# Ledger of designs, part 92: designed miniproteins, single chains

Each design is a single chain, and the fold is of that chain. pLDDT is the mean over its residues in the fold that is shown.

## One batch from the design tools (miniprotein)

Design m3195
Fold by ESMFold2-Fast:
Structure m3195 (fold): chain A 85 residues (1-85)
Amino acid sequence: LEEEGRELIERAEEALKEGNIDEAIKLAEKVVEVAEELLRRGDYEAALELVMRAMRIFDEAGVKDPKLASRLTGLALRAIGGLLD
């Protein structure tokens, strides 16, 4: 699961570098799903890393979605909370 998330986020980063914005967004969305599963399993550090990297991709891709931004912020805060407990 951590390895899958890492492979997906690296592919998203490469797609963004190549100017394939739609593919980068699609891959970043899959990374968010993996991060949510990592959070459910208590893998807070890996989940936080993936959420932060996905946020960067959405920002660089020019995604202006308040609902997505709220979801990503919530996931990051939950991961940080888990690390502090």
Scores: mean pLDDT 83

Design m3196
Fold by ESMFold2-Fast:
Structure m3196 (fold): chain A 83 residues (1-83)
Amino acid sequence: MSPELEAEMEAGVYEVAGAVYRVLGEKAEEKGDLESALEFYKKAAEYYRKAAEAGRSNPELKAAAEEALREAEEKIAELEEKL
């Protein structure tokens, strides 16, 4: 596999991991478990950050990961205010 293709695949894997943690955070919020929701969104932010770094050579992948990271960071701030 080419280094560029490996980087894009790695970015995709991190983005999927971020999305999984985001969904877990949403489900925790629905249950009123704001502490668990905060932890899941923090994990989502970690993976979206890794996705943005891995995808840095692909502007579209980087932009998508950075937008997902921004949304996760906003949610973290929201939950920290509620706790």
Scores: mean pLDDT 84

Design m3197
Fold by ESMFold2-Fast:
Structure m3197 (fold): chain A 96 residues (1-96)
Amino acid sequence: MEFERDVLLALAEIIRAITKIAAKNGYISPETAKKVVEELDKAIQALEAGNYREAAEHLRKASEILRDEAKRTNDPSTAGLAKAVERLAEEVERLA
């Protein structure tokens, strides 16, 4: 349904904004934030095009980058963000 796609797009954009805020406040390195935002931008473009499998793949890559950063920094908030992105990837894959 279009409603589910629009909600998933809104969630991806919110996660993108949270990633930028986390980087600005020093919770995530600028290099990691750049890589995560690049993958989220690709996921958003794929979602807008209806390419749910491609979108899920980019969300999984973003989640993996955040999970590695969380292990490096031992930050539970970054780990929570990684899990939220992984959950979003699972929901997007259900539409494929």
Scores: mean pLDDT 86

Design m3198
Fold by ESMFold2-Fast:
Structure m3198 (fold): chain A 55 residues (1-55)
Amino acid sequence: SLADQAAAISGQPAEVIEVNGKRILVVTGELSSDQIRALSALAIANGLSFAITLK
């Protein structure tokens, strides 16, 4: 799944949520610049918004 791919890239919990018919890839925790670029690209390629939340 996209969430599993995102978790593999980040090493952090990842999920896909839906708000008002829009899907958002959410990753929890601190990320490197390289991880942010990879996750943003993954989300965009799949028509998702991307959000990071901290603990």
Scores: mean pLDDT 82

Design m3199
Fold by ESMFold2-Fast:
Structure m3199 (fold): chain A 94 residues (1-94)
Amino acid sequence: DALAQQKLAQAEELLREALELLKSEDINTVKIAVALIDRAVDLLAEVGRLSPELAALLREAIEALEEKKKDFPELKDLLDAVADRLRALLAEAE
């Protein structure tokens, strides 16, 4: 259980960092944010559960990714793919 708690804490840190990077208007910074979200998703999938705080961060990340598609239509497929991974985790946690 200590390992699961460490993975949840690491995923939260990655998601918070990604949310800050998603405020950027630089396409390369947005791509880095996507990579951090993908890593957080991998960690959360290994644990198989979400806290209410993590679920709220996933919802916030989905909203930020949807908003970024307006600024970067060329990243639509990449942003959609990672948003869908976050939605799948939320569905599995219910």
Scores: mean pLDDT 87

Design m3200
Fold by ESMFold2-Fast:
Structure m3200 (fold): chain A 86 residues (1-86)
Amino acid sequence: GEARGEEIEKRINSPDPETAREGIVEAVRLALLGLADRGASPAQLREAAERMIPLAERIAEAKGADPERVAEEVRRVAEEVIRAVE
């Protein structure tokens, strides 16, 4: 819920690149879970993840995290969410 969103935001704002990366990935997971709860299809969840990647990569770079790794993890999270809601 809301409290989890606040914790994720705190992680993204961390000066530690690894903590910021974890926060970005969890923010994407939370967003995709919300879309799935609203009836998004697997194709829509994959498309949403791809649309989130450019912003996730930009935040990762700003925090000193690897943007390519974050992009790969965002795609992995989309597949995990799809499996969890099947």
Scores: mean pLDDT 83

Design m3201
Fold by ESMFold2-Fast:
Structure m3201 (fold): chain A 67 residues (1-67)
Amino acid sequence: SARELGREAVEAIRAGDRSRGASYFTSAMLLASEQEDYKLLEEIKREVAEALLEAGDTEDAQKLLES
C-alpha cells in the first residue's frame, strides 16, 4: 500500500539510505496519487519531510513541504 511504502521511505531515510528512501517515496506518491487519496499523499509528504529534518536535510525537507 502507499502508506506502507511511505513508512519504508521514512525508515530508509532514518537509516541513512537516502537512495532507498527516495525510491520508496516515489512509489508511495505515485500510488497515493493514482488512488486520488490526497490526504494520504500529504501525510506521507509530511512524514518524509520530518524524517529529512531529523536527518539534518533541512533544504530538501523545505522544498518537499512547499510543493
Scores: mean pLDDT 82

Design m3202
Fold by ESMFold2-Fast:
Structure m3202 (fold): chain A 73 residues (1-73)
Amino acid sequence: SALAEELFNEGLSLADGESAERDFRDGKLTLVRMGDRLLLGYRQVDENGNVVRGAEAVVSSVEEVAAFLASLD
């Protein structure tokens, strides 16, 4: 996936321990660099601010990023 490749490369361009946030669908993606790995987070809220979706994963490859994205709606 082009998006998975972009996100993995973006995350590994951060300094260790740095984070980035992106809008994704109706929620937010977070990227945190952890050495050679990334912590990915996703959080979606409804119109009242209640969390309706939440997910996180530690990933070490583009394929693992793609799998994380595929696990979201």
Scores: mean pLDDT 83

Design m3203
Fold by ESMFold2-Fast:
Structure m3203 (fold): chain A 81 residues (1-81)
Amino acid sequence: SMKEELEREMTEGVVEVHLAVIKLSIKNMEKRNVPEEEKKSEYQSMLDSLKKIYAENGSYLSPELKAELEALIQELESLIS
């Protein structure tokens, strides 16, 4: 429906910005002299946020945006491990 199309476009835009902000935050955190436990806590918070977005909004995302979101989740899981 037209309402579903509008909701999809709006959700995709918001998610794109959110992913860009998280990517920038990861890059900035890697440049800081932060204790490993604090870094892992921050990365865990980011991971929880992304998993929530995937669960709540995954059906509204383009295949490309879903792939980007999944890749970022895997990156954060690797950083926490």
Scores: mean pLDDT 81

Design m3204
Fold by ESMFold2-Fast:
Structure m3204 (fold): chain A 67 residues (1-67)
Amino acid sequence: SHRKEELEKLKLALEREEGKIKEILESLLKGELTVEQIRYLAEVHKRPEEKVIEYLKSIFPDIKIIE
């Protein structure tokens, strides 16, 4: 499925980074992300925070954003 394909692409991109990115992926798989994790992901992925949130919600519509 498209969602699975995008998740695998994201996972491969995140596997090229370690530590903080792995922690963020684990949070994402639990269905939650903090604003700080979104900021870090936006910085690493070189995208605005709003676009990162849109992208993540397109793949994980039930994801919770927490402080």
Scores: mean pLDDT 73

Design m3205
Fold by ESMFold2-Fast:
Structure m3205 (fold): chain A 104 residues (1-104)
Amino acid sequence: DFIERAKALVEEMQKLTEQGKEEEAEKLLYEGVVRLAKETGLSVEAVIAMGVAAVAGLPPELARRAAELAERMERAAREKAGEEEKERLVREGRELQEAIERAR
């Protein structure tokens, strides 16, 4: 699974930011996340969401749900989806957040 690779990228980015190396963190995020997105067919946002969930210690199932939601949100934004679809995605985001809170 690429979840561990996404986790490693997010962890390294956080370490660089903690060290005040924000430009290096942005470069790693851009280059590493973009590469992983191309390899997996996921969006950059989905890879970031998955990595963040994995760093937070969430189960793989919740990490994948976060990635799927992020990908759908990016697609909706790119395709200028209607207000109703955006509201549905926001609701699904809240439901996922509640599931995450229950898992912790």
Scores: mean pLDDT 75

Design m3206
Fold by ESMFold2-Fast:
Structure m3206 (fold): chain A 71 residues (1-71)
Amino acid sequence: GLDHVIPEATFVNQTLETVLLALGAETGLNFTASPASKLSIVVTATFRNQTTREIIDWLEKTFGVKITPHA
């Protein structure tokens, strides 16, 4: 779930779509992004000892996107 702590995740020149797929694989959640055009943006970031919620909040603020989790 969103409270799952990710010990380390490093993304280098990965699309937001790929980042969300990786977070989904780790948490068992599916994520959608609005606007969907933002899924093609390139992400370079390292996250350490952050919850899935904290990572999603950072992505939303950094890229001006709304990310919605689905169980």
Scores: mean pLDDT 84

Design m3207
Fold by ESMFold2-Fast:
Structure m3207 (fold): chain A 80 residues (1-80)
Amino acid sequence: SAARRERIRAVLSSTSLSEEVVERLTELLLPQTHLDDRQLLALALILNRPDISAERLREVGITDPAVREEILRLVREERA
């Protein structure tokens, strides 16, 4: 859904991450249809934290370990 993509992008744009990383994360999160608006907002808060971890991502509803690993890779590569 274009509306869901735009909502995810808008939520992620509240983070300090670059536009490129926000776009990559938006595409990665778009198939995660179980994530509601509150979970997406909680995810954005975690992405703003220096101490991001796989466990914190799991707690906000990112249950797929491959998705968690890719989120961590993108965030850590940007901060390196």
Scores: mean pLDDT 83

Design m3208
Fold by ESMFold2-Fast:
Structure m3208 (fold): chain A 74 residues (1-74)
Amino acid sequence: SIKEIVQETLETLRAFLAKYGSSFSPEELAELKAGIAELEELLENADNLSDEELEQKLFEILGRIQAVVERAFG
C-alpha cells in the first residue's frame, strides 16, 4: 500500500541521516529533518487521504528531499 511505502521511506531516510548526517551542513540537515517531519505527518494522516492525495504529497516531499541531497553531493 502507499501507506507502507511512506513508512518504509521514513525508515530509510532516518537510517540515511543516522549514517550520513555529518556530511550535510546545518541548513541542509534542517531541510532534511523538515522533510522527514512532513512524511511523519503524512503517515499520521494517511487514513484521511485518498491514495491519489497521498501519492501526490509523498512525491512533493521526496522531490524536496532529493533536491537537498543532490545539492550536498552534486
Scores: mean pLDDT 85

Design m3209
Fold by ESMFold2-Fast:
Structure m3209 (fold): chain A 90 residues (1-90)
Amino acid sequence: SPKEKALKILEEAEKRVKELLEKKDVEGAIETVKETEEKLLEIIEDEEVANEIKGQAERLIEFFKETDDMEVLRKAAESMFEEMRELLEK
């Protein structure tokens, strides 16, 4: 289903972002979030959910530019991916 496909995309993206942050590759993490947003917007049919996903992704990308604390970035990423998962499960 589209929901199962979206959840799988989100799962793989979270894993990739965490791996990149462990390597201190913030630029790679930003790119992964952007690619994930594009993939999710292709398959999400609910405009309200799509707009909320876009908002979450854009906030995380801006946050990645504002701090050098990798632990803070990791927690922010985990929080955002959890919120996106909850939005998809509505």
Scores: mean pLDDT 83

Design m3210
Fold by ESMFold2-Fast:
Order: C-alpha cells, then structure tokens, then sequence
Structure m3210 (fold): chain A 91 residues (1-91)
C-alpha cells in the first residue's frame, strides 16, 4: 500500500514538473531530461537521501536555466523554488 501510494505521488509530481516546463516553452527533449532529474530527486527522498535529492533538483534548475532564453529562464527559475518547497512539504 505505502509503496504504491508513493509511486503514484512520484508520478504525479514528476508529471506536474514536466508539464510546468512544457508550459514555459521548453522542448520535449529537455523536459524529459529535467523529468529524469526530478525522478532522481523523488527517488532519493523515498530512500531517505535528502542530500542527493537536493543535488538532483539543483542540477535540474541549472540545466533548465542553461537551455532557456533569458526571459523564460527567469520565469522557470522563479517558479521552481515554489515547486521545491511544495515537494518538500508534500513528503
């Protein structure tokens, strides 16, 4: 029960982040790589590896920022801290 509930929540959060990046105009290829980093973040949290989780998430922010134009980059960076705080609170 717990494992299934956790997996469902991980899927929901991963999809929400992916959709947020697509909404910001990020390509599907980059969005998929970002979703992979978010997945690593969530799996690290599930394993109790908070440090690894934060590292993966920061890497995702830097990747997104590096591939976006300055305007979209600022919007993505502004939105991501809220997602970070929400993810921490959700788990």
Amino acid sequence: ARAAALAARLDEMTEAVREAYLEAGVSEEVAEELAELVRRFLEALAAGDVEGALAALEEAVRLAAATLPPEERAEAEAALPAYLARLRAQL
Scores: mean pLDDT 71

Design m3211
Fold by ESMFold2-Fast:
Structure m3211 (fold): chain A 60 residues (1-60)
Amino acid sequence: MNSEAKNKLKSFVESLDLPLARKNRLIDLIENFEDSDAELLAKELGLSVEDLILTLNGIT
C-alpha cells in the first residue's frame, strides 16, 4: 500500500466510533502495512478485501 492509501485508511480508522486502544492497533497495522496484510486489515475492520478497497476510494 502506498503512502496516500495509508493516510486515507488512517483517517478512516480515526473517524470510527471505536475505543482508542482499538484505533491505535489498527493504525499500527496500517503504518507497517504490506500487501499480504490486506486480508488481516479487512478482517480487523469487519470488511471484505473488496469493501476495504471501496472504503479507501470513498474516504474523500
Scores: mean pLDDT 69

Design m3212
Fold by ESMFold2-Fast:
Structure m3212 (fold): chain A 100 residues (1-100)
Amino acid sequence: SMAQLQQQAQRLIALAQEVVAAFQAGDLDTAEALIEEILRLAEQLSDPQLQNLALLFASTAEDYLERLRQADAATQQQLQADFQRVAQSLIQLIQRLMQS
């Protein structure tokens, strides 16, 4: 239903924003747990576009998480900034899908 789609999209956006906040705080363990919640949510999504965006966000966040765990302090700051930019773009795509 449309109401369920909107609720699922809102939950995905909230989780994605929490991932961004965890990355900015340097809380990589919380970020990992939230990414796992997004992957679990993705399995429940009936809309293919929303599911694809959830999987893309999770995959992108996992890639940045692995890089951050291996990086020095200067590289970590750059990776955090890059992830915030990419994550915000993906969140905006989810928001636009919810408005249609």
Scores: mean pLDDT 88

Design m3213
Fold by ESMFold2-Fast:
Structure m3213 (fold): chain A 75 residues (1-75)
Amino acid sequence: MTEEELQRKLAEAEGDEELFRLAYELRTGPSKEVREEMIEYLTTKYKLPKEVAEAFVEGKEGDAEGQKFGEELEK
C-alpha cells in the first residue's frame, strides 16, 4: 500500500461511524471476535491487504503502513 493510497483510505474512513465504533471497541475491550470483525471490515470495505489490517489491529511494529493507518484513523 502506498502513502497516497493510505491517505485516500483515511479520507473515505473519516465519515465511517461503524469503523470508528470498531476501533473504539478494540481499544476499550479487545477480544478475538472484535479483532476478527475489524480485520474483515478493513479488508472487505476498504480493501486493505490482510497484513495491513492485522498490523492496524495488533499494532505490529514491523508494518509501518498499518500503524500509521491506525494512528491517523483514531485521531
Scores: mean pLDDT 64

Design m3214
Fold by ESMFold2-Fast:
Structure m3214 (fold): chain A 68 residues (1-68)
Amino acid sequence: MKPSAEERLEALEAFFAVAAPSLSPEQRATLQAKLDEVRAALAAGASEEELYAKIDELATTFDAIRAA
């Protein structure tokens, strides 16, 4: 069974909560802004395709910050 956009967002939020103590304030602010953007899109009724694209961008941003 494939996870929904909401499930993927919840998984990323849980991952960020665990990683947050290891991040700088600037990194946390950047990730929080991206999370807020995805949540705003959900509230606005964005399509599942659009939500997946935004979630993928968020995950890529997180991986880039973590790899630095």
Scores: mean pLDDT 76

Design m3215
Fold by ESMFold2-Fast:
Structure m3215 (fold): chain A 94 residues (1-94)
Amino acid sequence: MKLAEELKRQEELEKLKEEAVKKVKEIYEKKNKEDAEQAGNLLGNLLDFASSSSLETQKRLAEKFLELVELTDEESKKRAELLEEIDKLLESAN
């Protein structure tokens, strides 16, 4: 790839990471502010782990994690399914 194209990709990834972390923190702030910071840090670490992957894969990881944090305790089956999907995305990222 040309250097300019790679730099643009890096900027897109940084923006995606910032937006995803912000949304996770906003969701947890409704429940507990301490949990919001921890959840945001966890998502940030997951996206850093997948940083060499396609922008699409990282976006899907962020979207699945966001769905996971919005789930209620009554949605335990849906939570298990989302965790499996996240694991599959992380495997494809490696």
Scores: mean pLDDT 69

Design m3216
Fold by ESMFold2-Fast:
Structure m3216 (fold): chain A 84 residues (1-84)
Amino acid sequence: ATDEEVQTIKDALAALKAAPGVFVFRDGDTVTIVSLDDPEGQAVLDAALAKLESLPSVEVTKDGKVYTIKLKLTDEQLAEVNSV
């Protein structure tokens, strides 16, 4: 991933953490997102997912209200993303 892609991932995750009714959990290269039925939070989630899905370094999987994001980053890039 490029530095620009890493920054886009950091910005998207920061937006998701601030979104009402959206909960973000991190485990290494995997980000798990749980969405409650908050319309404002869902709009932020949809926008963030659109950006993340556009990146070749990101894989998004949806199972009901749970979204799993797999980050295809180096250990150094993962450490930078996890600092946020």
Scores: mean pLDDT 77

Design m3217
Fold by ESMFold2-Fast:
Structure m3217 (fold): chain A 81 residues (1-81)
Amino acid sequence: MDPEIEALVEEFEARIAADPNDARAWYALGRAYAAQGREEEAREYFAKAYAIDPKKPKLTLDDLQPEILEGLRRIKDWIFG
């Protein structure tokens, strides 16, 4: 897998470990797994995000297209500021 995507996944996982109720972090992790082709795992993370806050995950396909890595960097900036 792309090492930069793996680093972003680690950052999202660390955020979830610090706050398991952070719906944005769960959603971002789901998008990161989807970007790696791990769609079934991505669906599980999306389900967790939705269970925590069904109204707030607003990440779009534009955040991951056309460049997956650039999209994930934008998601990171959106979550962490």
Scores: mean pLDDT 67

Design m3218
Fold by ESMFold2-Fast:
Structure m3218 (fold): chain A 96 residues (1-96)
Amino acid sequence: MEEEIRELLDEMAELLLEFGRKLLSDAAVAQLEAVLAAGVPRAYAQLVAQASPEVLAQLRQILEDLKKEVDRLINNPSEEEKEQIKKAIAEFEAGL
């Protein structure tokens, strides 16, 4: 269970990094890697404290939903979604 939670969080982090690499500069990707390197251990500690088959199932569902949404946003974003993504990127990079 603990190993499975770690693997799911690592997969989520990898997916976010792949998404970031398509949209962000190399410098911003490096900062995203740093944020995930700090955030993933914290998320892991919180989730392990609450570890159950239900939590594991929820994490798997979140990963699958995230994969579908990322794929859709990369391949077929609406004009409104493109503007929201641009704003999110600008806010993220402004926070660096």
Scores: mean pLDDT 76

Design m3219
Fold by ESMFold2-Fast:
Order: structure tokens, then sequence, then C-alpha cells
Structure m3219 (fold): chain A 80 residues (1-80)
């Protein structure tokens, strides 16, 4: 379960922020799609949600102006 281990590492990097678990999972979903190149179905399987739910999360989070900075911070944390 290398994909589950990747999810846990992303969530650990996000644990330092005062965000909710639901927000962290949504950010992790966007990271897995946009950086790791996973499909909505693959991310849905990892997070235990439908592919349609993952697609809606990606659409909503793309409206967040700080999301690109958060994604970059996760990428840097995972590279160390």
Amino acid sequence: NKRRELLERILEALSATPETRERHEKVAAVYLIEVEGLSFAQVGEILGVSPATVREWVKELRKDPVLPAIIKAIELALSE
C-alpha cells in the first residue's frame, strides 16, 4: 500500500496547520491528482470516497488562492 503510505505522509505534513481533518483530506486529494497524476477513481479508493466526490473537492479547492502554496509546501516536505 505505497499509495496509502503517501497519503499518510501528506496528512502528517498538513498536521502542523490548524485546519480540519476534512480540509486536510481534500488538500491531499488535490495533491494526489495534480502532483502524483492519479485518477479520481484511484484517489477515491485511497480516501474511501466516490470519484465524483474527489472531482468536486478538486473543483472547490481550485477556487482557493492559497492552494498552490499549500501544494508546493507538501511537495517540499515530502522531498526531505
Scores: mean pLDDT 78

Design m3220
Fold by ESMFold2-Fast:
Structure m3220 (fold): chain A 69 residues (1-69)
Amino acid sequence: MEEVLRLEMEAGVYEIKGAVYLRIGDKEGAIKAYEEAAKKYEEVLKLDPENELAREHLEILREKIEELK
């Protein structure tokens, strides 16, 4: 589960980065950061398909990306 924890931590960092970009008005930076976070959660779900945390965060991130387009 070391790989899952690493990916979750990396995803969390990108989520924070996306939120920061959004707050300063950098919509493009926010989208890129949220897309990177989403990729990390997709990798988590490949390793652990029943990971509820990854599933919920991925759903929220996809909604945020769509709202920002």
Scores: mean pLDDT 84

Design m3221
Fold by ESMFold2-Fast:
Structure m3221 (fold): chain A 77 residues (1-77)
Amino acid sequence: KKELADYALEQADIAEFHFEGHLAGLEQTRESAEKYYSNVKKIAKQLGLDVLEDEVKTPEEMLENVRKLKKEIESWI
């Protein structure tokens, strides 16, 4: 579980970086951000966390959900 959680935190950091860059108008793309976010959601589900898929529609909402999942995973390990 720790290895899975560590990987999820790494993917969350990358997703956060890409969402922040995309929202700031930098070279990071929404597609790259969503790829890493998808990895975070997949692993969070395996860890038994609720990923709030139905409520999260915009890049801003996705970024906030990444930050929330990151905090939840950090508090677990």
Scores: mean pLDDT 76

Design m3222
Fold by ESMFold2-Fast:
Structure m3222 (fold): chain A 76 residues (1-76)
Amino acid sequence: REERFRAARYAVEAATYAINADDPESKQKLEQLRAEAERLAADPEHARVGRTMLQAVDNAESAAKELKKRREELAA
């Protein structure tokens, strides 16, 4: 149950930084979140949590790319 709240919070942070990835600070923070998730995923004791966090970062980046594509279509 605590894992669901932790994963949800991580997903929100990842989404926020991914949407603002054109900003160097946001890009750096997103890279830090990915590195943390990869580190945890490599740890046998935290592998499940790490994989969930890594999936959240991947989902956030995919969503941000789709949002940018739609924004460009509206501007064109």
Scores: mean pLDDT 76

Design m3223
Fold by ESMFold2-Fast:
Structure m3223 (fold): chain A 80 residues (1-80)
Amino acid sequence: EGEKKAEEAKKGTEEAAKSTDTEEINEKIQEASIAFNEAAGISKEAAKKALEEIKKAGEINPENPAVQRFIKNAEEFLKE
């Protein structure tokens, strides 16, 4: 289940990074954020896996501010 949530977070982040449509970017980031939060609810290890996948997906477009903000928020969440 944690692995599935990490994959969902990755997919949403990849689709957001590849999109140029603001509405699609926001929708996909919301989907990825929900999946990440669900992974965190399962275990810290699942949350870490989800963050690794999100960071890899963010490399598709490192200059996308919405995707980069999401990555930063996820990193800060795991530090606390």
Scores: mean pLDDT 79

Design m3224
Fold by ESMFold2-Fast:
Structure m3224 (fold): chain A 67 residues (1-67)
Amino acid sequence: SAEAAENLRRLVDSAIEEAKRLKEQGKYDEAIKVLDLAIETVRRADVPPEVQQEAIERLKKLKEEIL
């Protein structure tokens, strides 16, 4: 649903912001854990595959920048 996609987008945005704050603090392991948990949540979400793929790509891009 549109509501589920919007809720997922907010979750992804929140995870990205938290991971960025942890990265700025030098807490790289914690930042990676936040992103991995968000990816797992997205994979289990009942949303269209294209919405799921977009969210996972955003999270993985930040994870690659930290690694």
Scores: mean pLDDT 85

Design m3225
Fold by ESMFold2-Fast:
Structure m3225 (fold): chain A 97 residues (1-97)
Amino acid sequence: SRARLTITGTVVDEDGEEAEKKAREMLNQAKALADLAGLRIVEEELEPAKRVDGKYKAVFRLVVEGPRDAVERFAEEVRAYAEQTGAEVEIEIEEVP
């Protein structure tokens, strides 16, 4: 069976360019982990930083597909990374027909 995984990462900073830079660095790390896991990158997005509650918020999205076992292992690695670094990430896994 195959699965699709969506990662949404959020970075908040006092400076919009720094928020976008950090979000881009996190996206690049997630892409590197996906490549190591043998997953196909289906979609990637980096939103421009928006002013929220007196700060800037940048959001990235990464969609990957592959064998279900590889996707589940990748999800665990991303969750562990988020827990260790304090990064805010949301992960959604769905089956692919």
Scores: mean pLDDT 85

Design m3226
Fold by ESMFold2-Fast:
Structure m3226 (fold): chain A 72 residues (1-72)
Amino acid sequence: MKKIEELVEELRKKVADIVKNTTDTEEMNTKIALAVQEAVKKLRELGKKEGVADSEIARRVSQAVSEGVREG
């Protein structure tokens, strides 16, 4: 599961970077939504290959976003 953990960590860092560098709330929310969409697409594809359920991927994505927002 190294690749899944790596992408989840990348999402967390990207969300934190967006929060730190975006002043407008609407723009910040849009950028976060796009980052989540791209990460979910890649994570779901890897999850199918590694036998990880979509529900587990959703849980990890949610945690990464929450942590990224808190760190930003």
Scores: mean pLDDT 81

Design m3227
Fold by ESMFold2-Fast:
Structure m3227 (fold): chain A 76 residues (1-76)
Amino acid sequence: ERLEELQKEVEEAIEKLKNLLRSKYDPETYQKKMEEVEKEIRRLRDYLKYTRGLSDEQILEEILAFLKKKIEEVEK
């Protein structure tokens, strides 16, 4: 099912981002950056759900796109 696949891809993207941040930054800086990412994801999810009225599938696709973009920025 597409929704289950998207959820798994989002979880894998979050884990990849965590590993990249852990490799580049000290533990304290890592924690601060992860808190910022988690806050951005929550705000994006709330905006898409409550302001845009998107489906769970569409919300996960947008979150996945955000995470992939964030990973690319960190890898540079």
Scores: mean pLDDT 83

Design m3228
Fold by ESMFold2-Fast:
Structure m3228 (fold): chain A 69 residues (1-69)
Amino acid sequence: SPLQEVLDEGKAKIKKVVEELKGSPEEEQLTAIGKVLQETIEKLRQLGASREQIEQVLLELIKHANKEM
């Protein structure tokens, strides 16, 4: 599924960003995570995803970020 591929890519990017910014201020980590979320929204919109589908993917990415931080 294209939506699953975008979700998996977003999860990988969040994990990498959190690992690279380990020990950096939380504000810097959250800013970088926010950029990944914004890119994910834009990709999902280009795929014609519904608002409900976008919200579900974002919720899963936020949940993943909280586990990695």
Scores: mean pLDDT 86

Design m3229
Fold by ESMFold2-Fast:
Structure m3229 (fold): chain A 75 residues (1-75)
Amino acid sequence: SDQEKYQKLWEEAQRLFAEAREKMESLSKEEQEALLEELRKKMEELLSKVPKKYQEEFRELVELQLERLEEFIKA
């Protein structure tokens, strides 16, 4: 179902964010910024696979997580 497909894609997104968060503490500022850009591209790819019904929700959740990582880099 579309719901199950969305759930799997969101779980993949959550894994990518968790991995990035874990790596952030050991990276230089330049590497942190590069990782954030890579994450944005991967999230856009995942969004393209999300059923239309859930795309807005996915986008909002992803933007919230990306903003939190940006604040970490700025600190």
Scores: mean pLDDT 85

